# Designed miniproteins, single chains, part 24

Each design is a single chain, and the fold is of that chain. pLDDT is the mean over its residues in the fold that is shown.

## One batch from the design tools (miniprotein)

Design m858
Fold by ESMFold2-Fast:
Structure m858 (fold): chain A 91 residues (1-91)
Amino acid sequence: SEKEEEIRKIAEEIINTDDREKLIELMNQLKELGVTDADPDSFTPEQLKNLAKAIYLNLETKELQKQLKEGKISPAEVAKRIRELLAKLEK
C-alpha cells in the first residue's frame, strides 16, 4: 500500500541518518502514521535506529511473504533476500 511504502522510506532514512534532530523528526512521522507509539525523546539515537530497523524488517518480510504466496518468488529467493536485508542493516 501507499502507506506501507511511505513507512518503509521513512524507516530507511532513519537507519541512514547521523543527524539526531532529523532522526527525531522522522520517528515522529512514524508515530503520526500509527506504526509506533514510542516517544523519540525517551530513547537514544542507537535505540531509535534499532526501532526503525525492526519496522523496516517487518515491512520487507511482509512483502516477501506476499510475493511468495503469489508465486512471484521461491523459498530460496526469500532466504537470499532475508540474508541481504540483515547484511544491509548491520554496520
Scores: mean pLDDT 83

Design m859
Fold by ESMFold2-Fast:
Structure m859 (fold): chain A 82 residues (1-82)
Amino acid sequence: MLEEEIKKLLEKIKKIVEEARKLYEEGKISKKDLLEVEVLYGLALMVLGVGKLTGDLEFAVEMMKKILEEMEKLLKELKEKI
């Protein structure tokens, strides 16, 4: 089910955003670092919106998976700088 897959992807993406926001609140990462995570989150929401508008949810899932992978890599890099 594509809707269920999208929900799981959004849950994972939101978890990364929440973790990055917490690191920023604790003074462990810069505002620029947080904004890079927030931009990727915005891109994921845009991709989902386009997928819903066009009916191409399979493409939206594919793009969101790529964005999630980049967000996971970025969060790992940010944690290594602490």
Scores: mean pLDDT 87

Design m860
Fold by ESMFold2-Fast:
Structure m860 (fold): chain A 82 residues (1-82)
Amino acid sequence: TKIITEVAATDNEKARAAAAQAAAAVLTEGGGSLRAVDPETLEVVVTPKKLSDETKKEVLAAIGAAVAAANAGEQAAVITVE
């Protein structure tokens, strides 16, 4: 399963780091692992390839919360899952 995360554009280094960390934490807890994160697009490659819908939802929620906290309401990550 691929998770692609894009964060709001302007200098969002903190938000991007927070999103990547939040995704990694949820994936580890849910039985997956984070293998790669693109530093510009935050494309996330995960194992196993067939993540549960619950784990995908938790990743979405964690990234959204982390980005919102980092930017005090700036538009958060856009996540595409496959």
Scores: mean pLDDT 53

Design m861
Fold by ESMFold2-Fast:
Structure m861 (fold): chain A 64 residues (1-64)
Amino acid sequence: DEILERIKNMSEEEKKKLLKEWEKEFEELSKLSDEEATKKILERLLKEGANEEEIKKLLERIEK
């Protein structure tokens, strides 16, 4: 899994940059309720092989 391996090899700084890009997608998802948006994001991330660290960062972003 290229995505999974890229995420694992990323530095903390690179992961933060990814979060910035994902903020754009969250702009669309923020139209949904926090719970609904969170569920959809988690489902996508798990299917793409994201790690728990990235999931936690995304949850912090969309909880508000």
Scores: mean pLDDT 63

Design m862
Fold by ESMFold2-Fast:
Structure m862 (fold): chain A 72 residues (1-72)
Amino acid sequence: SLSEEEFDAEVEVALLIIQATVAKNAGDYETAAKYYREAAELLRKSFPDNPEWQALADEYEKLAKEYEEKAK
């Protein structure tokens, strides 16, 4: 089971990804990249020993870099 802090972090990650998706769909790639990066950082800090969540953090960092390039 998740601790209270881990549960709160999981909810925050979900909200960040919703915000990233909304921004991406609006063509706001700079804002989308920001939220993907924040989600990745939160996953790395909150779930350091969970390989599935760390793999997801890698994916969100990759998406952040992709949208940072599109924003240029």
Scores: mean pLDDT 85

Design m863
Fold by ESMFold2-Fast:
Structure m863 (fold): chain A 91 residues (1-91)
Amino acid sequence: MELIDVSDEKDEVLKHEAKAVELYPDSAKAWFRLGEVLYDLKRYEEAKKAYEKAIELDPDFAEAWKKLGEVLEKLKEYEKAKEYRKKAEEL
């Protein structure tokens, strides 16, 4: 778990994805990408919010349901994580 420059590079990617969401706030894919960067930064509570927005915009977005389940598992919300992963598998 040694990070030399990875966090700084991820912060620049985070700013880029945040700008993409500002330009395309109705794009489920933009919110999903923002969630992925936040997840990689281990900012799981913020990643959860981004994935929830992606699902709100596209409730059939199976990958967003799957990633939200993974975030909930990291937040130790295991029961909700199982429910949301099952939802992704059923889509």
Scores: mean pLDDT 79

Design m864
Fold by ESMFold2-Fast:
Structure m864 (fold): chain A 57 residues (1-57)
Amino acid sequence: SLGERLRAMTPEEVLAWALQKTDEELRELSRAASELGLTDHVLAIMEARRQKRAAAA
C-alpha cells in the first residue's frame, strides 16, 4: 500500500521521489502522509512542491 511505502522511506527519499510526481500525485501523497501522522514526510512533500513551483517560475 502507499502507506507502507511511505513508512519505509526516509523524508529525504520522499523528497526525491516527490520531485518526480505530478501535482495530482503530490496531493494524494500529501493526504496519505498526513493521515498516517508522518509529519517529516509531509514537510518533505511540501518542500518538493515548493521546489517544483520555484523551478516553473
Scores: mean pLDDT 81

Design m865
Fold by ESMFold2-Fast:
Structure m865 (fold): chain A 90 residues (1-90)
Amino acid sequence: GKLREELEVIVKALEDALKVVKNPKLKRALEEAIELLKQVLSLPDSQLQAGLEQAIEEIEKLKEKYKESEEAVNALSGIIEELRKMLEKY
């Protein structure tokens, strides 16, 4: 469905960003966020919205884990904003 397609685009953009990231904390934060979103993509379409809402909450917890890294916190905040904006359409 459309939600799955949009989430796949976001995950691909994050994986492409990960290839050029040199900051170790930002790299780990992005790897963990990507893993959470890939878990959502493994769900059936009927569970995608609820799974994504839960993944957003887990990514918000990652901001506390990486709070000493401004780059990581800013990246995670940007991911949360894009995911919330996407969910508003559904």
Scores: mean pLDDT 89

Design m866
Fold by ESMFold2-Fast:
Structure m866 (fold): chain A 112 residues (1-112)
Amino acid sequence: MKKAKVKATVAGDPAAAREIVERALQAFKEGGPDAGMDALVEAVARHPGAVGEFKYEEDGKKYELRLSRASPDGPTAASFKDDANGAEVRADRLLPLPPDAVTAEGEVIEEK
């Protein structure tokens, strides 16, 4: 069984938050966790000030990717954690949530 959970937070734009979540979940359904994470990176890059989160679980293995982009010309900050292998990439540049933040959430569970 495979499980993916996506969150997106965007200041003052619930439609953008939902679009980020829907794109990442659709990509996950079509191409698995790598496609879902790639779609999240692309969607967050289009929405400066957005914070995106992708959590994936398969057979007790857990992965978490967090992304943010401060400005249109700014770098995308990323944090990645692989609980199965103990690998972690620092999140030192992730944006704090803005006070008018709107969070969208979605989940997909794949059975055989």
Scores: mean pLDDT 66

Design m867
Fold by ESMFold2-Fast:
Parts: C-alpha cells; structure tokens; sequence
Structure m867 (fold): chain A 57 residues (1-57)
C-alpha cells in the first residue's frame, strides 16, 4: 500500500539519519519500521523521530 511504501522509505531514511548522528548500534529493522509508522501517524519529522530513537541507543 502507499502507507506501507511511505513507512519503508522513512525507515530507510531513519537508518541513515541515525548513522549520521553517530549511532553505531545495530538497530533491528522492526524498530525502524515502528518508529517510521509512529512518525507518519503523529506527523513527526524525520529529524524529530531520529532524535527520539537515538535516545534509546
């Protein structure tokens, strides 16, 4: 679906953003997908989602 494609695209961008922020931990793909889904549902930016996720690692 269009929503699934958006979630997958954002999850890929989150992986890149987290690496650029210096997060070296292997983050499970399901965690990136869940963060991406939440971002889309709540209207969060990539940067906001990456910052919140980085606090966990």
Amino acid sequence: SSLEEQIETLAAHLRVALAEMGVKEVIPYEVLLEAARRAIEEGLSLEETARELAKRF
Scores: mean pLDDT 83

Design m868
Fold by ESMFold2-Fast:
Structure m868 (fold): chain A 71 residues (1-71)
Amino acid sequence: PDALLARLRALVDEAERLAASDPEAARKLVREAHGLYLELLLDPAASPAQRAEAQALLDRALAIQREIDAA
């Protein structure tokens, strides 16, 4: 779960950086982030705190997606 959470965080941070300059790349990263979120939820070793952090990261990814779609 730590590796999945670290990867999820990295994807969301990268999507945020790319949202204005490369929205298509940012959209792809948001889709990948959603996939990692689902993998983390299915991981039996994931703690409640890690699941909560993953949910917050997914919420950020979806906000980035909405910002891109509104532009």
Scores: mean pLDDT 85

Design m870
Fold by ESMFold2-Fast:
Parts: structure tokens; sequence; C-alpha cells
Structure m870 (fold): chain A 90 residues (1-90)
């Protein structure tokens, strides 16, 4: 179930990168979202941070990191990142 979701997301992320290497940040954010849904906060955080290292303005990666911080109880830091993600999607 949870592990299967992460494995499927990883396979899809690898396929995205293979077809278009410029989608690496998006692919990492997608894999991280699956990790978050599975409850793997450490993996979700790692993937969000790696995506932001490639593209600091990636709205999906910012939203993912914000969601992770909210799950960790870091509400103020989460709110700041989620607001930035929302501005970038505007």
Amino acid sequence: AAAARIERARALAAEMIAKDPSKEADALAFEGAAALQAGDLERARELAERALALDPENAWALALLGAVLRREGREEEAAELLARAEELEA
C-alpha cells in the first residue's frame, strides 16, 4: 500500500526525467508528494529540498515542503512557504 505508492511514484518520476530532463524538479516534487501521502515525512522533506535546490521557485516543491512542516507542527514556517507557492502559481 504505502510502499507501493512510493515505488509507483518513483517509477513515474524516473520516466518523466527520461523523457524530459528539465522536469527533474517537478519529478522530485511528485515523488515527494507520494512520500508525504504515505506518511514518510523524512523522504518527502528530502525530495522537496532536492527539488528546490534545482529550482528555488518551483511552486510544487515549496507547497510540498510547507505541507511537511505543517505535519511536523512548524506552522509559521509552513504558512510562509505555502504563501510563496500560492504567489508563484498566480
Scores: mean pLDDT 79

Design m871
Fold by ESMFold2-Fast:
Structure m871 (fold): chain A 84 residues (1-84)
Amino acid sequence: SAEELVERVAERLASLSFADRKMAVIEAASKLVGDPEARETGIQLARNADEAARDVSVLKELMLSGPAAEKAARALEEAARRVE
């Protein structure tokens, strides 16, 4: 489910440094704002990148609050692989 994917991605991001988590959030947000279905989620991730990078529970809530939770989780999973 989207919720299970979000939980796995949040756990993976929690293992990264703050700087790498922030870069992953910004990269994922940039990709999501280009997708009409995920644009609002991308905007919220970009605006809250610092808070989401400091607190993975905030990141998880931002992913789950929008209609594009699975797209947000996949974008963050891909971005996390690039910053590692």
Scores: mean pLDDT 85

Design m872
Fold by ESMFold2-Fast:
Structure m872 (fold): chain A 85 residues (1-85)
Amino acid sequence: LEKKIEEYKRKIAEDPSDWKAWYNLGMALLELGKAEESLKYFEKAHELAPPDRRGEILINMATAYFLLGKDEESKKYLEQALKLA
């Protein structure tokens, strides 16, 4: 997992517009239980991602908010993701 995090950071440094690298780094941090940190990377991934991929990112942002005990924010992000499905 740590090796993958360093790989994603390297990809972001080489191409800051690589939304998949931002997204994958957010996912890796979420897997490590670093939900608050993961949201920063998911926010950047959402900004850069094509519209048809944003729903997936919103679902994972909702998961991060849920893990932080922010139930209202989690529900809001899930509702946004469902509208894109």
Scores: mean pLDDT 83

Design m873
Fold by ESMFold2-Fast:
Structure m873 (fold): chain A 86 residues (1-86)
Amino acid sequence: SQKLLSQLIGLVIRAVGALIEGDYGGALASMEDLARLARELGSEEATRIAEEGIRELREMIAAGASEGELAKKILETALRVFEALE
């Protein structure tokens, strides 16, 4: 699954990059692309994990979580999605 790993790494880089620039909308959009990828691959579990991670990320942003906390949530969500897709 080299293609899958490359796609997931690309989405994480986009999400964290947007976050560093203060573009929370861009970070969320990249995470929504992760959920779309999970759906396209037919994994209900990976899709649920991605959607839960996006919801938690939105709540953390609204609560004023730090950049480091948001980056950690993005990375943890992507890793869990990857594990569910294997």
Scores: mean pLDDT 88

Design m874
Fold by ESMFold2-Fast:
Structure m874 (fold): chain A 79 residues (1-79)
Amino acid sequence: MEEVEELIEKGREHAEKAAEALRAGDFATAEEHAKKAEEYFSKALELAKKAGDEEAVERVKEAAREMGELLARALAEAA
């Protein structure tokens, strides 16, 4: 469980950096960090599913959704 939370935190950190880069108009840096965030959330989801922990699976999905909203908002601000 704690390993899943650690991966979620790393995913959030990269998502925040991607949002910051989007706000600055640096799409190349934003894409790099967005990909890393996606990789961390993907790993967290796989680990949660392997553990059979439905609550952890839901936490990963919620974190990914929140980060998607963060990136969408940053993109709107950059436009």
Scores: mean pLDDT 82

Design m875
Fold by ESMFold2-Fast:
Structure m875 (fold): chain A 73 residues (1-73)
Amino acid sequence: AEPAPAQLRVQQIVNRTTNALIAAKSDAEAQAIEDQALAELTALVGPAQAQRIVAAVRANVDAQKRMEAEKAA
C-alpha cells in the first residue's frame, strides 16, 4: 500500500525542508526555510499539524548539528 497523494506531497516537503535546514548557515536562513515549509504544509494538513511537523523537523536537525559540533570539539 502507498500513502495517499497528499501524504506523498507532505513527505516531499519534509525531505526538502530537512535537507535545506541541514545546509542553512544562519538562523535567518533556517527561519525562511521553516516559514516556507509551514505555509506549504498548512495548505495540505492544516495549521496545527503543519506547525507540529515543522517543529519536529527543526528539532531533529538542531539535535544532529549539536551532536556533530560536540564531536568536532
Scores: mean pLDDT 81

Design m876
Fold by ESMFold2-Fast:
Structure m876 (fold): chain A 55 residues (1-55)
Amino acid sequence: MAELRKKQQEILDKMNALSREMVSKPMSDEERAKLTEEMRKLAKELEALSAEARA
């Protein structure tokens, strides 16, 4: 359980860092698309971990 919480926190930290970078830094449409896809993958990972925690 402690390891699960650590993984969730790491994903949240990564998502927050990416979100900050996307709003504070000028970037190309291609770069924004890549970061958006990465955030989508992180969100899926979070959902999977939350589902496992509920099981």
Scores: mean pLDDT 77

Design m877
Fold by ESMFold2-Fast:
Structure m877 (fold): chain A 57 residues (1-57)
Amino acid sequence: SAAAERERRERVARRVIERLTALGLEKAVQAVEDGLRAGLSVEEMQRRALEAVLEEL
């Protein structure tokens, strides 16, 4: 359902943000937050988060 997909997106985004914040990867955190605001899929948010992590390393 749409509600279950929204809950999944919010849950995954929260977990990723928590981990990236603990690592000090501020630009990667912003990329995940921007993706969540834009309504991106979990898979697309994960891809953008990984790309942002690689850019900050």
Scores: mean pLDDT 80

Design m878
Fold by ESMFold2-Fast:
Structure m878 (fold): chain A 71 residues (1-71)
Amino acid sequence: AKEMLKRARELLERARAEKDRFEAEVLLSLASMILSILKLEAEKGKLSEEEKKELEELEKELEALLKERGF
């Protein structure tokens, strides 16, 4: 879970800095996939409260970036 949260964070930061719309979309799609897997793990009780909080923060960041990019 920690490695997946770290990967999602890295992908969102890369997407934020990415000027090419297509590359940004690919990075956001990969982040979305990882966050979806983590959400399923959270529903199964496999995440700590700290990891659940980080997941929620990353999901909000993803939504904000998708709106900013017009997706």
Scores: mean pLDDT 81

Design m879
Fold by ESMFold2-Fast:
Structure m879 (fold): chain A 89 residues (1-89)
Amino acid sequence: IRSDIDKALEAFKAGNYDEAIEHFEKVLETTPNDNYTWFQLGLAYYKQGNYQKALEYLEKAHKLSPNDLEIRYWYEKVKEKAKEAGGKI
């Protein structure tokens, strides 16, 4: 579990967002209410340009920690970006 978060963070730093996502998803299988993991998963999708998925995961992180200023900042930023990118085309 903790090893998967370390691997996810290392992959994220290396720009290997697909591997980062895989390891963060494994963490969530065991700790589904980990706001930090939801947040990092959202950032990984954001880095890939998948704003719809980024918003989905950041919204989950924000609901778990509504007073976290960093999560709220990214949630609002990605929400606007997802709206701009359009879900339709």
Scores: mean pLDDT 80

Design m880
Fold by ESMFold2-Fast:
Structure m880 (fold): chain A 68 residues (1-68)
Amino acid sequence: EKINKLLEEIEKLAPEEAKPYIEKLKEAVENKDVDAAIEALRKLSRLVPEEAKPLLEELAKLVQEYFT
């Protein structure tokens, strides 16, 4: 699954503070909770380093496609 692979790559680059939002995003995708997914992505964009931003953009795109 592309979403899970991107989450793993982001998790390797992200600080500990970001990990709860990675978990929240996984749960939101499983539950098809669009609002929770958007909020988790927004918080991750604030917490992840610049190196992880391209991965986060790809993840956001895949999540958007998943909900459409």
Scores: mean pLDDT 80

Design m881
Fold by ESMFold2-Fast:
Structure m881 (fold): chain A 69 residues (1-69)
Amino acid sequence: DDVLESLSEIEEAVYGTLKQRGPLSVAEIAEILGKSPSTVSKALNNLVKKGLVEKEKVGKTTLYSVKKQ
């Protein structure tokens, strides 16, 4: 997949974590990967723009999940 080859290391790590663990918040992904929430948020925004990840607001929390299609 052409789109997957265009991912940075952090984008690949974030995407892989979401594939393995299901819907997660920025804070949860940051804790799992040992990265700052800012770094994870930037990677997630790029993944959403690429159509690989979707976001959903659940109460006060935004969750991210892999978009399979």
Scores: mean pLDDT 79

Design m882
Fold by ESMFold2-Fast:
Order: C-alpha cells, then structure tokens, then sequence
Structure m882 (fold): chain A 97 residues (1-97)
C-alpha cells in the first residue's frame, strides 16, 4: 500500500518519532473511553512498528504493542495505558542515544 511504502522510506528515527505521536493519541483515546478510535490507532501503530529495520528494536517494540492489544481485547484500560506508557518510554530512550 502507499502508506506501507511511505513507512518503508522512513529512517528508524523517523519511525520512532511517528510512533511516539501515535502512542500519545492512543493513550488519550483510551483515557477518553473512545475504544473505536483506540482500535484504529492501535492497528496503525502495529503497521508503523513493522517498518522498524533494526530487528532487535522491532521485537521489543512489537512485544509492548501486542501487550496493549491483549489488554484492549480484555477491556483492561489500566493494562493498555501501562503498556503504552512503557512503549513511549522505550521509544524516547532509544531516540536519546
């Protein structure tokens, strides 16, 4: 798709920055109880994460996204938020280098 081709053109740094923006939007949607928006944003976050070229970083990021997916399916708001906060922290620490 055009979006996936766009994501593949990004550096890992650009992918991580985009993921931070989407993670913040997703945390807000979850806190607001907008679970339909949260599901859409989580789907986008999975696609963005899959564009990370560093396989070790991609693995760590995808694990936290999968945790958030699991908690969302269980309707565990606190679990979703905790997973997304952990994801945001990981992404921010990776960008600091």
Amino acid sequence: SDFENYLKSLSDEEVLKLMIEKTEELIKAVRDGNFEEAKRLLGELVRIASAIKDPELQKKVIALVIDAVGYLFLNDREGVIASLEALRKLLEEELKK
Scores: mean pLDDT 85

Design m883
Fold by ESMFold2-Fast:
Structure m883 (fold): chain A 58 residues (1-58)
Amino acid sequence: EEKLKRLIEQLRIMAQSMLDAGVSEQKVFDAVETGLKMAGLSEKEAKELAKKIIEDIL
């Protein structure tokens, strides 16, 4: 749980930086989803969580 919270925070910071740099929302979403999947989340969980992370920072 703590490791997941830390990962979410790091991905949120990365996503915000990418958006500030002018990267499209779709590419940022794909990057966050990939990071979550690499950490062991399922495709469904990664997509749902990536969507929440992106929506929370927009």
Scores: mean pLDDT 82

Design m884
Fold by ESMFold2-Fast:
Structure m884 (fold): chain A 88 residues (1-88)
Amino acid sequence: MEEEKKRLAQRYIDHAEKVAEQAESALRRAGQRLGDLPTAEAAINRIRKLAEKVKEDPEKALENYQKLVDEATSEAGRLFRAARAAAA
């Protein structure tokens, strides 16, 4: 159904924006705390480009959204490990 595909694509676009915003905030704070802002900014730039791709191509919204989630999850995993090390 065309309407179902349109709604699904819009959901991925909306979620991509939220994922990018949350990841950017978390990564920037972690970079400040760990003293590694250049690494955080590089990760933020990758996430921003992936979110933009989700918006630019609704036909591939799911594929591009999955790439965004994978990158954000990978960076969140690094952040989680770094936070644990800092707390020890």
Scores: mean pLDDT 72

Design m885
Fold by ESMFold2-Fast:
Structure m885 (fold): chain A 83 residues (1-83)
Amino acid sequence: MSEFEKYFAKGSEAFDEGKYEEAARYYEKAIELDPDNYIAQLNLGIAYGQLGELEKAKEYLKKAAELADEVTKEGLENAIKGL
């Protein structure tokens, strides 16, 4: 398992348990290793949204949208507008 995969898995586990602050920390570590990973950027944005950190949520959701295909990008842009 890569170091990215390890941190991403820990972030996802924490997220599934509702531990959004812990999830955000692990996703930030994953993004340091692979900043172009759309799913890690997306999940970090969602975690910050759950924490009420709306400006950080928008930042990472926009980064995810830049990395996404056209269909996923449209969905993310609509989600960002709702924040």
Scores: mean pLDDT 80

Design m886
Fold by ESMFold2-Fast:
Structure m886 (fold): chain A 61 residues (1-61)
Amino acid sequence: SFEDELLERLRERLRELGFSEEQIESAVKMARELIEDLRARGASDETIAEVVEAFLRWLER
């Protein structure tokens, strides 16, 4: 699904940033919950992707 592909990209980038597997699993769980909340509010796939990318850009600081 779109969510599974997006969350796999998140896992890969977090590994590149040096996070542990435990931290990655926790972050992915939180991201999944956020995606579910955004969908419940009527957010598009494009909006969901933009929110996740903004979160990743913040982590790269």
Scores: mean pLDDT 80

Design m887
Fold by ESMFold2-Fast:
Structure m887 (fold): chain A 82 residues (1-82)
Amino acid sequence: SKELANQLAKDGLKDGEIALELAKNAKTIEQAIAAALLGIGAIFNAELSLKMGGDEELAKKAIELGEEAIRIALEKLRELGA
């Protein structure tokens, strides 16, 4: 459904924004892992939205934020000795 596709894009964008904030502020291995997992979820929701014909601009932004969050989270994990 188009409504579900658009909701997935919106949820992905919100999760991507939260994941990026969590990644930047991660102080523990557990926090960095949580940020990475949320970033993965944001990308998954956005990709599913795109396949269902959802909002392309929101979905692309969600993927961008999710990828950035994962990148920062992995950097934090390396710094924290994971």
Scores: mean pLDDT 91

Design m888
Fold by ESMFold2-Fast:
Structure m888 (fold): chain A 62 residues (1-62)
Amino acid sequence: SEAKKLLLRGIALKLRAIGLEFDADLLEKQGQYEKAEELRKEAKRLYEEADELFKKADKLLK
């Protein structure tokens, strides 16, 4: 199913974004604010891409 593939891709991207948020938290704890901000920006892009994939999957399930 194409919808299933989109859902799995979205889940994978969301998990990657969560990992980047975790790394950003560790960098902030170390005072590396600029690098943490870069990772949070990358995580935001992955979340947005995942949401678009979920939206496409939802349309296919109608």
Scores: mean pLDDT 89

Design m889
Fold by ESMFold2-Fast:
Structure m889 (fold): chain A 73 residues (1-73)
Amino acid sequence: MELEEEFERLVEEAEELAREKKDKEALLEVQVLEGLALIAVGIGKIIKDEEFKKKMLEKVKEKVEKLIEELKE
């Protein structure tokens, strides 16, 4: 669960930054990315593909990291 724990921390950071900046659009983007991660985990469990789950979570994590970078600017 290392990647999932990293992702949860990044989501919390992004949500905090979006709320601090009162950026409702950024907050919605974080929520959508969190939903995509949940879908990726669900699909991975259904098809029993751990590699698929990891790859999808990594891609969504990259999007959250980019959003955090943009919010810090």
Scores: mean pLDDT 79

Design m890
Fold by ESMFold2-Fast:
Structure m890 (fold): chain A 72 residues (1-72)
Amino acid sequence: EDARALFEQGIAAFKEGDFEKAVEYFTRALALDPDGPFAPAALFNLGISLQRLGRDEEARRALEEGARLARA
């Protein structure tokens, strides 16, 4: 419900190039449902958004966590 809506808003912001907003929405979605069915996709898109903002260490952490969840 709320987590899903936040995830969808994050995707919309990402597609429009609003990477700061994308980070906010994905972070909020993951806070509400950190191990839900969209968590790997949210972590992946969060990581890419963080890379676009030059936040490379945070991006690496998000991408590693997303890959780990996808393989679990």
Scores: mean pLDDT 84

Design m891
Fold by ESMFold2-Fast:
Structure m891 (fold): chain A 63 residues (1-63)
Amino acid sequence: GQLARDLLATGLAIQEGKKLIDEGYSLEEIIKRVEDVMKRAGASPEALERAIKLVKKLYEEKK
């Protein structure tokens, strides 16, 4: 169902986000990539918002 898709999509988006953080991409570029991954995976708008919030936290922790 949608919950399973949201969880899988979030996992993929966060994995990609971590990679881009480690590679030194800007927060704006990382967010755009997370949005693209979530959208292509068929995630809900709520899951997209949660994924963006999570990747922003990860970005701050890597400072």
Scores: mean pLDDT 84

Design m892
Fold by ESMFold2-Fast:
Structure m892 (fold): chain A 63 residues (1-63)
Amino acid sequence: SVADRVGEATVRLLEENPELADEIRRRHPGATPAEVSRELARIAGKELGLTDEQIDEAVAALQ
């Protein structure tokens, strides 16, 4: 599914960019782990060339 592909791409993104989660936390002070994970999934989805609508659907499914 699109959600599975976004999940896999998010794992890949973190392996290649290990500081990215900390960068998101610095930009969004007080963000929960779930909010950080959703932001990572949005970034990964955009890198996959997905539309904003497809990303939102995948993020909702990963919740």
Scores: mean pLDDT 78

Design m893
Fold by ESMFold2-Fast:
Structure m893 (fold): chain A 61 residues (1-61)
Amino acid sequence: SRYEQIAQTILKQLGLERSDIASAEVDEQGRVVLTLKDGTKITTNVALPRQDAEKVAEAIL
């Protein structure tokens, strides 16, 4: 799906694997925020409508 492709692109650009990710959430601007297993938070630069960002966050996990 398109959301899976966006999710894979985000992880690749950050040099991360899904196994490094503890959670993925969406901020007020529709950006996907990743929380790593070590507690680090990364705000992605991809701004999407909230519904699309939520599906990308789901696809990252």
Scores: mean pLDDT 81

Design m894
Fold by ESMFold2-Fast:
Structure m894 (fold): chain A 63 residues (1-63)
Amino acid sequence: SELSRELSRALREVYEKGKELNNEEAIKKAEELEKQAVLAHIRGDLEGLREVLEEAKRLLEEL
């Protein structure tokens, strides 16, 4: 789905930027968001997936 592709892209950007900055906290946050996305996907929770995407975008702004 479009949402899944957008979320995958956002999470990848967080991981890449976190590694580039050697920011372990950012990498840990990205891992937590990935777990939340997996759980939301299993439950068919589209609203939860949107929330994870919003958090990922916010995290990118903080980096």
Scores: mean pLDDT 83

Design m895
Fold by ESMFold2-Fast:
Structure m895 (fold): chain A 58 residues (1-58)
Amino acid sequence: MEDLEKLRELKEKATDPRTQAVLDRLIENVEGARKEFSPEFAERVMGTALETAEELLK
């Protein structure tokens, strides 16, 4: 999924270990949603994850 690669790219750009840990959890949440839940739920989780990542890195 294109957006998962975006989250991984944002993690690579993050220099703060705490921010990297949060981004890791966001990636895990999206992967979990894709595996265990509906596509609609996974898309919602991805949207929230990207929004949160952008706020952390501003």
Scores: mean pLDDT 76

